# Designs tried in a protein design run: designed miniproteins, single chains, continued (5). Part 107

Each design is a single chain, and the fold is of that chain. pLDDT is the mean over its residues in the fold that is shown.

## One batch from the design tools (miniprotein)

Design m19735
Fold by ESMFold2-Fast:
Structure m19735 (fold): chain A 80 residues (1-80)
Amino acid sequence: MEEERRREEEKRKLEEEAKELEREAILYDASAGVYRMGAVSSEIAGDKELAEKYRKLAEEYEKKAEELRKKAEEVRKKLE
């Protein structure tokens, strides 16, 4: 039946979309972690300006990761 095929196709596309958003969120979180380590290293070295830049980048990447996770949750709710 055509309706069952459409439902399965839509579910598959939504699952792929959710997985892609989740993968991107993981990558942004990983990048944020690297920037946080860079900020700590820069503070220890006495480079306050570089430390602030790395903290800002970490915050921006963490925020993007949160936005991507929220989008993934919205897509997964559509699968319910």
Scores: mean pLDDT 83

Design m19736
Fold by ESMFold2-Fast:
Structure m19736 (fold): chain A 115 residues (1-115)
Amino acid sequence: MDEEIKKLKEAIEYLNQAIDRITELVLRARQASPEEQKELLKEVIDIIKEVADYLKSLGFTKEAERLEEKAKQIEEAVEKGDLDTAFSIVRDVLADLFLFIQYLKLEIEILEKEK
């Protein structure tokens, strides 16, 4: 039980750091050229894939698959030069990560109550 709670707390910290990294890249992209925006979006895609792999390693396979699908949709939008759609999907990913952190916090509270 305590080891599970520790892993979930570490997952929350990891996801918060991922949100911060993605947010910084999005803010930089607002002042960047279209070519630089594509490079920053590729970095965002890499972070989303890293997060998906991490969640899969914790057994959150469904959440990981959703992030992998979103990463693919961002890649397709970038290849088409549709940067507005790419950034819209990145905002959806950020919202999904915020909601998942709330889910993990609730799971911790449930596990702490089972002591």
Scores: mean pLDDT 87

Design m19737
Fold by ESMFold2-Fast:
Structure m19737 (fold): chain A 62 residues (1-62)
Amino acid sequence: SMDKKILEEGLKKAQEHARKGDNAGAIKALREAVLSVHPEASEDEVIELIERVTNEAEARRG
């Protein structure tokens, strides 16, 4: 779906920021991607989704 592609694009941007040591930029990229898909999401929902996506990415990296 288009929503999944937007979240995957946001994750790729976040990973690029994280590789450069820019953790704040990584979190911002993920937040912007989530809000682009779910503009009505509460702050708690945004944080929960970011945590889930980040944990899945880290688990795959080892």
Scores: mean pLDDT 75

Design m19738
Fold by ESMFold2-Fast:
Structure m19738 (fold): chain A 67 residues (1-67)
Amino acid sequence: SEKEQKKKKIRDEYLDKLIEIGVEKIKLAVEGIKPGSTEANPEAQEKIRKLEEEEKELKKKYEEALK
């Protein structure tokens, strides 16, 4: 049905964005660590936190769209 196709599109778009954010977070976590340091730099940590906030907003929008 058309409703099922719309729900699938919303889910697929959500998953694609979630994967993209997840990959970017991993990249920032790995690349943000300076040689000889065990901690990611503050700029990388700030970007990761913004991406985590985007993940939460995406989840809220996805849950709302399925209601």
Scores: mean pLDDT 76

Design m19739
Fold by ESMFold2-Fast:
Parts: structure tokens; C-alpha cells; sequence
Structure m19739 (fold): chain A 83 residues (1-83)
């Protein structure tokens, strides 16, 4: 589905953009991770790609700070990869 694929690409680009954004917050990161999860549920992405973005999200969480919401989003992405 073209819309689901476009959302997946947008979610991935947002995560990459946050990696170079000095003003990124844990809230921004949690939103980006949730967007990727929703996109992946609608348009299946390769597990290797999801694993790369999980690693990026964990690195950014260490850089920008952890919140319960961000930890929950990262855990949900990890569960999606395991399924």
C-alpha cells in the first residue's frame, strides 16, 4: 500500500533526522518510534531494518534521556521485531 509505505519512509527519516538534531527530546524520539511501529504494522518492513532502527533509538535514548513513555515505545518495537 502506497500510503503505508510513505508513512514507513517518513518514520524512518524522522528517526535519522533526530540523530543530528541537537534540540531533540525523549518525547520526539518516543513519537518517532511509535510512528515507525504503526507504519511497520501496516507495511511489513525487513527485520534487519527494524533492528537497525531499534539500535538507533536506543543510542538516541542514551543521548537525550530516558522516560517511561520512550522505554515503553522501545520495548514495543523490540516485541514487534521478536514476533
Amino acid sequence: ASEATARAVAAMLRLVGLSIDPNATPEDLAEAVRGLIEAARQAPLPKSMLERFLKLAEQLAEKYGRTPELDAAIAELRDLIAS
Scores: mean pLDDT 79

Design m19740
Fold by ESMFold2-Fast:
Structure m19740 (fold): chain A 65 residues (1-65)
Amino acid sequence: EEFEKALEEFLKENPDLPEHVVRILRAAIDGRRAAGRDPRLTLEQVKAMAEAVEKAFAVQAEWDA
């Protein structure tokens, strides 16, 4: 499947990506499928989502400080 291919390619290039980030990316794709939206993502969109998730965790750490 196209969205799984894009995610797999991104994970292959970023093997040290945290498991919780991977889970969120998969959940987002599954959510798009369930909502009847186009689940297909380009590698660029997968990268943008991963960066957004990492940035959200960085903001969370700032709130804990």
Scores: mean pLDDT 64

Design m19741
Fold by ESMFold2-Fast:
Structure m19741 (fold): chain A 58 residues (1-58)
Amino acid sequence: LVEEGERAYAAGDYATAFAHYKAALDEVGSKDPNSEEVKRLEARAVRALILGGSAAAE
């Protein structure tokens, strides 16, 4: 999930990156909500959502 999100992000596929980061956040956040990984995934998900907003809007 995280690696797929990173690859999509690097490829400019921000909508796919956001989906993978959100899924990873749900999984990691349920197990270790205080993890630095959660904070990293939140930042990545927000960035991907912002950058991919135009693409996601059709």
Scores: mean pLDDT 71

Design m19742
Fold by ESMFold2-Fast:
Structure m19742 (fold): chain A 68 residues (1-68)
Amino acid sequence: SALQEQLERQREHRERIEEIAREYGVSAEELENAMVRLVIQGKFHPTNEEEVLEKAREIAKELREERE
């Protein structure tokens, strides 16, 4: 069903964000909050999942560098 497909996409997205956060040693919550802020500021308007994941890696790297 459409609901099951949407739930699966949301789960996959969450798992990918958690994996990226883990790779860079940052929290998934911190990464999500940073990405949401960019969207609210009009600095990020993704058209697909690939763009979201690429931006997540960029932001995770920046957050990691701030901690070092």
Scores: mean pLDDT 79

Design m19743
Fold by ESMFold2-Fast:
Formats: sequence, C-alpha cells, structure tokens
Structure m19743 (fold): chain A 81 residues (1-81)
Amino acid sequence: MKEKLKKEKEEALEELRRNVERAVQAARDAGLDDGADSLARDGKALLEWLEKQPPDNEKAIKLAREAARLAGGLADQLAAA
C-alpha cells in the first residue's frame, strides 16, 4: 500500500508540474506576463510543499491531483484564447 501511494504521489506531482509549465507558457504566449510570473511562483511553492509531504498523505495526493486538473484546464483555456 505505501509503495502504491508513493507512485500516486510521484505521478500527481509530475502531472501538476507539467500542467503548471503549460499554463505558464500559455499565459506568456497570451501576453499575460505578470500572471505567468505569479503562476510560476505559486506553482513552485505548491510543488515544493507537496514534495515534502509523506507519500501516505492521501489528502496531499488529492490536492496535487486537483491542482493539476485546474492548471491543465487553465492552460487549455489560455491556449484557446
């Protein structure tokens, strides 16, 4: 069980990192430089906090997945604008 949660944490963090990077790039491409800088800063802080959480912290894994989904949606909306 602990190994499964560790893998889920790693996958959630990778997805969050990827989606934040996509959202930052899409915001910059849209000319929203201040928004992109804020998103990059806040995304980095969230990722660093989540990386420090133990792999059996299911609430942290859930938060990472929700944040990844929101960042992905933001990236898609910005790319469509």
Scores: mean pLDDT 82

Design m19744
Fold by ESMFold2-Fast:
Structure m19744 (fold): chain A 75 residues (1-75)
Amino acid sequence: STPEEKREAVYARLMEELEAKLATTTDPAVREALEGARETLEALRAAKSPEERAAILAAADARYREVGERAEAAL
């Protein structure tokens, strides 16, 4: 198995776990966070280089910080 194949297997498993959580989650803030995580995993799976993956992860960190701030404001 190549590192790429192993990475794809991990992402596929994480997607299954996210879909399972989305199926049972009704809280809008939690759903937004899970949908953002799914979007990030889809982008990581489509990425062709380590540099693209690093950029996607950096953008995801910024996005989830914003989601966290909005969730706190809603409480």
Scores: mean pLDDT 73

Design m19745
Fold by ESMFold2-Fast:
Structure m19745 (fold): chain A 74 residues (1-74)
Amino acid sequence: DALRKRREELAREERRRAEELVKQYQELARQYSELAAKSSPEKVPSLVGKAIRYIGLGVDALIEARRLEREVKE
């Protein structure tokens, strides 16, 4: 079925993009955590807040990637 194959291909590409976003958000969270460790105490809460935000975005991207993976299996 041509429509089924196209749907599966699109779902695989979307899953790949979601996985790439997870890696990007994890790297941003790491960078902000390192900046917080190297920064003055006054800047630490703001930088930690940024790190937490990117961790949350990474979790959202993981949930999306998992949803797309399930669509491919169905």
Scores: mean pLDDT 77

Design m19746
Fold by ESMFold2-Fast:
Structure m19746 (fold): chain A 61 residues (1-61)
Amino acid sequence: SLADLLGDILKEIISGKMTPEVKKKFREELKKAGFTDEQIKRIVDEGDIPLILKLIREVRE
């Protein structure tokens, strides 16, 4: 699910395990889910935890 994907991204950011290979995989999955390039950059490259938490809440409601 999208919430599970976002939760996995959040876990990797918090643990400091966002390798280039992991980032590439998450970018591809988010693009398939219909996210914009700007949103993907904020989530994956910038580690915008508040945005990720907001999106998890929105997809569960």
Scores: mean pLDDT 84

Design m19747
Fold by ESMFold2-Fast:
Structure m19747 (fold): chain A 59 residues (1-59)
Amino acid sequence: LEEKAQKAVELAKKGELEEASKLLRDIMREDLNKAIEALETLIKLGYEQQVQEILLLMF
């Protein structure tokens, strides 16, 4: 899960929001807190707009 969470953050930073959303959905099903931590990390780094778009893509 840690490696998956790190990959999701890197994908979001690269602007690959659809791939990031798919990976975050998989993480969320296994460990909700880990998915929340990844989203919080992105917000702290200034990617709040990208987080909003990822959440919309996750449906």
Scores: mean pLDDT 79

Design m19748
Fold by ESMFold2-Fast:
Structure m19748 (fold): chain A 132 residues (1-132)
Amino acid sequence: SDEKKKQAIEAVLEALEHITEAERAIARGDREEAIRHLEEAIEELEKAKKYAEESGLPESPEAVKELEEAIRYLELAREAVRRGDDVSALIYLGHAGGHILEALQYLKPSEEDRKRALELSQEGADARREAL
């Protein structure tokens, strides 16, 4: 019964890992690696959206809305990376991260998963600050 909820949370955490790696790639000037990780993050959030919709959770519509906003910002970040606008890309990734954490709250994660999401979010914030 909790399987779809668990799959949604796992996909969100995988997306956060890819976002952090994309931010590190931007800091290194590795555009191709950054784009690859952003595309993988978008794919994981699309999976998370599907699993959230299938979960039957009362706050599933709110989680889906936040995931849709996160995907929009990741697509904007990917386009910014493609044109060499690293500053805009990092700003968009910050916005995506915020929406991902809000989506995760609506999915009611375990304390362990919440801690992991916050650790990944902090690693991403640190990578963005070093890249700017």
Scores: mean pLDDT 89

Design m19749
Fold by ESMFold2-Fast:
Structure m19749 (fold): chain A 88 residues (1-88)
Amino acid sequence: MLVKVYVPNPIPKDGEYHVKVYDAETGELLAEGTVGGKDTLVIEVPEEYIGKRVRVEATDLETGETVVAEGVIVKIGDEAFVFFTDSS
């Protein structure tokens, strides 16, 4: 079964961002999309990804700057969220 996962943009700045979500262990691309700087990317992943680490790469479409953050997929009730563990 697929689970809806909310991925917050690691860059809390206005603009448009291309966000890529990877499995942190394998490097497999799980999902990608474009979001606003204060928005959340909603993705769908297999349920077995709950509790797994992910690498999130956000690229500012105006500047080309990329920020990388790692987090864990955590299920809360019927929803799942990426909680970032690296604050650089």
Scores: mean pLDDT 79

Design m19750
Fold by ESMFold2-Fast:
Structure m19750 (fold): chain A 58 residues (1-58)
Amino acid sequence: SMDIERAIQAVKNAKTKAEAQAAAGELLKLGAISREGLLRVMEAPTAEEARQAALEAA
């Protein structure tokens, strides 16, 4: 869906950990990732690791 594609682009374009976490939260709302997937993003120590976790979970 276009909404999932936009959320994935938001993850890829995230410059901060908070932006990556927000985009991952949208992926969870859209059913594109699990709660476990979101938890991995929230636990990531850096913006880059948060982006990677979100993309791997999607």
Scores: mean pLDDT 86

Design m19751
Fold by ESMFold2-Fast:
Formats: sequence, structure tokens, C-alpha cells
Structure m19751 (fold): chain A 63 residues (1-63)
Amino acid sequence: MVKTKTITLPARYKADEEGRKKAEEAGKKAAEKYPGSEVVIKEVKSAEGNLNSLLLEVKVKVE
């Protein structure tokens, strides 16, 4: 039975053009650090009037 462990990276980015580029760059680096893992960029709603935040989750397969 394969278990999956989710690691949430501490870095946060704004859900704007620049922030999305930074999140994608960080996602590529995370995929290199954890080969064979799934890297997911999540958008999290911010307080009223503010841009949403992007965060990265790395899903690592563990035995």
C-alpha cells in the first residue's frame, strides 16, 4: 500500500502575473528536489480587496 505525504512549502506568492511566474519557478525547483513527486500550485483566497495567494504543495510517495 503506497502512502502519499503532502509537504506544504512555506513560501507564498501573490496571484498576479509576477507571483504566478515565481510560483511556477519554485514549483520546478521543488520537482527537481523531489523526483517523481506531484507538485501542485494552490490558490488561496485572501482578505477582501486583496489578491489571492499562491502556495505550493509537494505530494511525495512514501513506502
Scores: mean pLDDT 74

Design m19752
Fold by ESMFold2-Fast:
Structure m19752 (fold): chain A 89 residues (1-89)
Amino acid sequence: PDELEVTLEGRRVNGETRFVATVKGKQLKEVSVVVRDHLTGATSKAAIKRLASGDWEAEAVTPGPASMLVSATLKDGRKVFLGSLELTE
């Protein structure tokens, strides 16, 4: 089994919540990043790009307090939860 590494960053800037997720691992087939708006309860998917290294990067922007949830599907078909980050202020 290969190790998975996830880095989650979040910041409130100019009234917006900005999230960045970086996911590393050779067994990654797919990465999903979901952001939940705490004011409305609405859920949206972040745009995800694959880097030349094979790493995955996602960025999301929301107008209010929000949570980010990161999950992945591995090449063997397993679905794994990688992490979450919440910004309320």
Scores: mean pLDDT 79

Design m19753
Fold by ESMFold2-Fast:
Structure m19753 (fold): chain A 81 residues (1-81)
Amino acid sequence: MPSVEEQVETAMRLLQASLEQLARFEIRELERDVNNPEVSKETILKHVERLKEIARLLEKRGHREIAREMLEKAEEAEKKI
């Protein structure tokens, strides 16, 4: 049986993985929209705003590395439109 500490560490790791999965999904959706000529510039800008807001909320809650990755991808998308 894993120790209580090991269970807490596992739960924290699962939370981290879940947040990374959310970030990866949102980034992938933005990259898809940027590479789709049928998606309007306005739609892409709204998605960029969404990623920046998610990143801001994650940064405020201490998830700084994930927030940084999301911000970098949002800025890359803005430069391509």
Scores: mean pLDDT 83

Design m19754
Fold by ESMFold2-Fast:
Structure m19754 (fold): chain A 94 residues (1-94)
Amino acid sequence: SKMEEIKKVVEETGEKLIEIAEKNNDEELARMIRTYTAILLHESEKNSPEEFIKGVKKALETLKKYIEEKHPEIAEEVNKVIEEALKKLEEIEK
């Protein structure tokens, strides 16, 4: 289903971002990403696929800004993962 495809993008993106945080020994950032990934997946139970994908895109843009401001040393690597996720979400929306 469309919802399962969006959830898979959220799960895979979360895993890649956690790996980046762990590689940089940032356990707090890894915990934050795990927590927000779980929150997003829970919101999938309350929203249509169209509403959920909008929420995921907003969360990714918010995370991108946060990382650029607070963790500039990993911003390039994180941005590549986020841009890949946004492209996959756009493909699902077609």
Scores: mean pLDDT 87

Design m19755
Fold by ESMFold2-Fast:
Structure m19755 (fold): chain A 59 residues (1-59)
Amino acid sequence: LEEEIEKASEIKYLLDERAEVLVLGLTFSDGSSKTLVIKADRETLEKILELIEERRKKL
């Protein structure tokens, strides 16, 4: 997950707080895309969102 986020050129996400599900849309520099569906507790999802925001600041 962290490696995929670090390699992504564009990151889009949708958080469903009630279902505790995070859907990530990743686009890479070669034009490929990957969709990840992550089911985790709220604390884990918040940590993942922090990683995404840190990556977006570098883009």
Scores: mean pLDDT 76

Design m19756
Fold by ESMFold2-Fast:
Structure m19756 (fold): chain A 67 residues (1-67)
Amino acid sequence: DMQRILDEITGEATRILEEKGHLSSATDEEIDEAIEEAAKKLNVTLTPEQVDKVKAKIRETSKRLAQ
């Protein structure tokens, strides 16, 4: 299930950013690093399109928390 895997990666990357205190103010570089770390922890290889989808979700979460 592709969506489940992307949701798991998104959740783990979000958790990493939250632990670092960056979730509401994350830069693109911080998001990229969190996604890479999440993918390594979950032993998943993402395509560029999948990375972009996960980044979009994290940016939306960050924006929601910043309001």
Scores: mean pLDDT 80

Design m19757
Fold by ESMFold2-Fast:
Structure m19757 (fold): chain A 99 residues (1-99)
Amino acid sequence: IKDSEEVIKLYEETKAKVRELLAQGDADGAIAELDRAIKEIDELDPNSVLSGMLRIERGVLRSVKHPGATLEEDAKRAEEKGLPDLAAQLRAMAAKRAA
C-alpha cells in the first residue's frame, strides 16, 4: 500500500528539480530525472495519471533539446513517404527553434 500524497510530493519535487536543471543548461539531467520519477511513481501508484503527465513533458523536452537532429530526421522520413510540404515545415520549425 502506497500513499497518494507521496506520489504528489514526488511529482512536485521532480518538477522543481527539472526546472533547476534546465536553468543550469543540463537538459540530459532533466530528462534522466523525469525518467526516474516516472518509474518511481509507477511503482508507488500504477494508476496515477501524474506519470503520464511527466511522460508528455519528457517528450516535449527531448524535442526542444534536439530540434535540429530529431526534426531533420523526421523531415527525411516525410520526404521518403512523398510528403515534401511536411518535410519543409519540419525543417523550418527546426531552424526557428535553433535560432
Scores: mean pLDDT 68

Design m19758
Fold by ESMFold2-Fast:
Structure m19758 (fold): chain A 112 residues (1-112)
Amino acid sequence: MKEKVIEYLKEAIKALVEHRDDPEAAFQKLVELLEKFESDPELTPFQRDLVRALMATLFEAYLRDLSPEEVRALLDGTLADFLAQHGVTDPEEIAAAKEIAEEAYKLFEEAR
């Protein structure tokens, strides 16, 4: 399941980077990815919400041309708000979500 979440984030980051000069094409690819993971029976509602939150945050960071430090701060803020909104208190679930966000950060910075 974690690997599948990371694959969707990789595809989202790739769409943003490959279509930088065509925002409409980038947006269409993101919509296709949203439809894909929303129909994926291996993903829980929690994981789908997490992917949506992280993708939205990365899209904002990309459009605003944020520095690496600003991207990390934005992702950390999104993750904290997400975990609080969903009442997540399990240390293992918190750790897994943090690992996914860290992987998303690395993939985003390596690709841009």
Scores: mean pLDDT 77

Design m19759
Fold by ESMFold2-Fast:
Structure m19759 (fold): chain A 96 residues (1-96)
Amino acid sequence: SGAKEMRERALKAYEELDEETKEKLEELIKEFEKLSEEELEKLLREMEEKRKRRPLDEDEQLEFIAATAVLAHRRFGHDIKEVIGLMEMARREEEK
């Protein structure tokens, strides 16, 4: 049951995102689903290198979230919206 409650909370966190944010994420997910696992890993490494030099802008943050979710889905079979929701829950914990 604990896993079910966590998945339900993650999906709720995803649904609570602004419509504009969800639309941008859905477009990015469609683009990134066309990429290989190696291309997604390369993209995420490049974004982590950028983040060491400066904060990511809003578009770069959404790209990071979408690429992470697509890679997690492809590698481990995790639901994309659940992964995004978990990342949103983690962000909310940091912004207490």
Scores: mean pLDDT 85

Design m19760
Fold by ESMFold2-Fast:
Structure m19760 (fold): chain A 69 residues (1-69)
Amino acid sequence: DGEVRRRLLEDGIRSHDKIKERMREIKERLIREGVPQEEADKIARQEYFKELGDHNIKLQEELKRLREE
């Protein structure tokens, strides 16, 4: 039980790092394409939080499923 929940959290942390890396790549691409630094930062930040929220929702659904069995 607790071991499964811990693994889900650890998987979430690893996904976090990958999402951050992807957002950095998107930001760099936008800046290269001529998007202003401030606008590129806003877009990358919004995408980061969206991806983060989606992953967190999936994690919470799995935890709820385990509680309900």
Scores: mean pLDDT 70

Design m19761
Fold by ESMFold2-Fast:
Structure m19761 (fold): chain A 92 residues (1-92)
Amino acid sequence: SSLRREGVSLISAGGIYLAAGDIERALELTEEGTRKLLSVDPRDADAYYNLGLILRANGDLERALEAFRRAVELDPSNTRARENLARVEAEL
């Protein structure tokens, strides 16, 4: 699906902007990419995990908590998602 390819590319670009410290652009790209991926596969655990990372970086802890909870529910084997969930719970 073109939407899946676009979603993956947007999330990848979001990660690059996050690494560069441009949190606003990272959030915009990651939210758009996540929406595209979830429109194709509502159970895309990686899409929720990546959304959680940028929301946490932006200080949106409540939204980050929800995203990481969804990522863990969909893929309990994602150790990084569980660690980020615990960290966000401790920050609230």
Scores: mean pLDDT 86

Design m19762
Fold by ESMFold2-Fast:
Structure m19762 (fold): chain A 78 residues (1-78)
Amino acid sequence: MKVVVETLDEMAKEGVISEEQAKALKELAEELLKKGASNEEIALAIYDKALELGLSPQKAAEIAGRVLKALLEAEKKK
């Protein structure tokens, strides 16, 4: 969870997404993590949610990819 929050907050700080978009994506990721969703399921859901929030497919893919990478690295305890 913490790595997803940090990744989304950094993207908002960089101007890749708005703070409101980051909040919506964080809430979705937290809900899915509590349900035991896989890293890939979380990344796909973030992609779909980013599209709903008005982000381009290219930007949604970048966001989903960064979140997936953060989740996979967290599983390695790195």
Scores: mean pLDDT 81

Design m19763
Fold by ESMFold2-Fast:
Structure m19763 (fold): chain A 68 residues (1-68)
Amino acid sequence: MTVLTKVSENEYILTTESGKKAILKREGDEWIVTDPETGEVKTVLVNDKVTIGGETVDLLDAELKVLE
């Protein structure tokens, strides 16, 4: 199951079913997605799908977790 972990007001860590991770920052109606392995940064709309390590993820279907 894909998990979206809230780490701050505008920052999340996305974990895919295969265990790949990406850092997501919310800016207005956009997500700034950073791949920690490659350092690649891209911008996607809030309702768009994200591709991480060849795996396509729908952020609306991800389980939201809050990091304490």
Scores: mean pLDDT 73

Design m19764
Fold by ESMFold2-Fast:
Structure m19764 (fold): chain A 94 residues (1-94)
Amino acid sequence: NKEEEEKKVLREQLEELIKELVERGVLDENEAKELAKRMEKIIETDPERAWNLLIALLTLLDHGKITLELAKKLIDLAEKGDIDALAELVKKAI
């Protein structure tokens, strides 16, 4: 099942991302748990939104621009399905 394989890859990538954000001090353990739970809901609801969110978070991380506030805002936009606003926020942050 391609969809289940894609969700598995998304979960693995998001787990690694959350771990990196905790190691960098961007998130504490409680913040990481809450955001991971929200990301899991996005993966289950719409894997395409989850991919856009993952790419956005990784882009900010690679540019050293990721913050808790930006991560929360990106997740909120992904939950709403506002992928255009998500992409624009990333462009303005880097």
Scores: mean pLDDT 86

Design m19765
Fold by ESMFold2-Fast:
Structure m19765 (fold): chain A 57 residues (1-57)
Amino acid sequence: MSFEETLAAVVEAARAGDAEAAKRAVITGLGTNPEWSDEQRLALGKAGREALKAAGL
């Protein structure tokens, strides 16, 4: 899955109120994509936290 697809999946799960799905998308993305840069990994974690916060989770 691309970085952008993983970000979209995290945001979608958070908007659906599914905190566990959002968290799983972050963890799976980071664990299965060793080619992603450190900046991309940090951005994914930050985006996940911000999406959950915006959704009230």
Scores: mean pLDDT 78

Design m19766
Fold by ESMFold2-Fast:
Formats: C-alpha cells, sequence, structure tokens
Structure m19766 (fold): chain A 66 residues (1-66)
C-alpha cells in the first residue's frame, strides 16, 4: 500500500532524528506523520502508527534527558 509505505518512511525518518538528536526535525516529522495518517490512514494503520510513534517518543524523551 502506498499509504503504508509513506507511514513506514516517516517512522524511519523519526528513528533517524532520534539517533541524530535532531529534536526540531523530530517535532516536524511527527507533525507530518500525524497530518498524513489523518488525511490518508485507515483506523488500523493510524492505531499502529500511533503505537510506533509512542515508542519513538519515549526513546526521544530518554535521549534528551540523558
Amino acid sequence: SPVQEQIDKLLSELQQKVDNKDWDGFTKTVDELLTFIREHGTPEQSAEALARLATLSKQALAQRNA
């Protein structure tokens, strides 16, 4: 699915932002992901993307507080 490919791409970009400690880029990419799933995602795709985003957000917070 093109929608799932774009979700996976945005989640991969979020992981790269965490790894690079690019917190401004992380915030921008979160907004892009949330906008994309609102416009194009199914309920199931949105739920899975939000769960993965929650995990990435916890990782980002841990890295910022280290």
Scores: mean pLDDT 87

Design m19767
Fold by ESMFold2-Fast:
Structure m19767 (fold): chain A 76 residues (1-76)
Amino acid sequence: TLELIQQALELLAEGGKAAKEGDYETAIRKYKEAALLAIQAGNSSLVEEVLENLEKLAEYGGEKAREALEEVKKAK
């Protein structure tokens, strides 16, 4: 639904802000939540956008970022 898309976009923005602040754990969590809502909404483009941000965090978040990425890919 449109409401799920709006919520996913807010979470994506919050995750981006956390990443800029160096809070990678919060960024990973917010991106994961955004991706799951985007999947629920059936918005493939938004899912791909969030996955791109999670992939970038894999350099810093290590295993936690990779785990989140795998969970999102399995939920698709």
Scores: mean pLDDT 81

Design m19768
Fold by ESMFold2-Fast:
Structure m19768 (fold): chain A 70 residues (1-70)
Amino acid sequence: SSEDCQKFVKDFESYYSAQKENIVASLKDPEDEFIPLLIKQLEELKVTCPSEAAKIETLLNELNKLKLEV
């Protein structure tokens, strides 16, 4: 449902904000599997939750930008 989609995106936004330093640390680790898995999950969520696609795309763009900065 769209309500479940909205909750998942909100939970991820909260997680991302709280864990930003840890996410940046993971991006610096060449053996990190966590960030690639997160990106895959967000891309799959974008297909499953088209109503939230714009917010998910913003999060994907932020992660990809951070990846280029480290």
Scores: mean pLDDT 76

Design m19769
Fold by ESMFold2-Fast:
Structure m19769 (fold): chain A 85 residues (1-85)
Amino acid sequence: SDDVEYFTGLMDKVYNEAMKEAEEYVKKGDRKKALLILEIAEGMIRIIVGVAKLVVEDPEDLKKIEEHAEKLLREIDEKIAEIKA
């Protein structure tokens, strides 16, 4: 599905860049910036899902997009918890 590929691809780009930048900031000892980047990425993924809900007509495609977002958001939440520990 073009919609699934487009929206999951956008979320993957946001996720991959945020995880990479957060790891680099953790290595530099800047936990506050690492957390900020991950929180911004969560907001961006939620906005992407919100747009998908407005434009994606196929319920099965929307479900796949939402399930992909839930997976990425869970992984970001786990990384936030790790950095806070």
Scores: mean pLDDT 91

Design m19770
Fold by ESMFold2-Fast:
Structure m19770 (fold): chain A 77 residues (1-77)
Amino acid sequence: SMEKEKRAKELIHEGIMVEASGAMEGLGYVATGVSTLRSTGDLAKAQAYIDRGAALIAEGRKKAEELRKKAKELLEE
């Protein structure tokens, strides 16, 4: 139905925004980690920032996948 198509489109859009937000924030942490390593040589602190960035990217991607799955289920009915 047109109503299900509209809801699916909204879920897909939300998924794109959630994934993009997580990627932007996560890349910011990775950049901070690289900068920390170059300026201080603190390997442990740099790795902690990089790991945090990777986790944020992964979390955003997972949330987006869940939203895309809901959209697909609506369209397959």
Scores: mean pLDDT 89

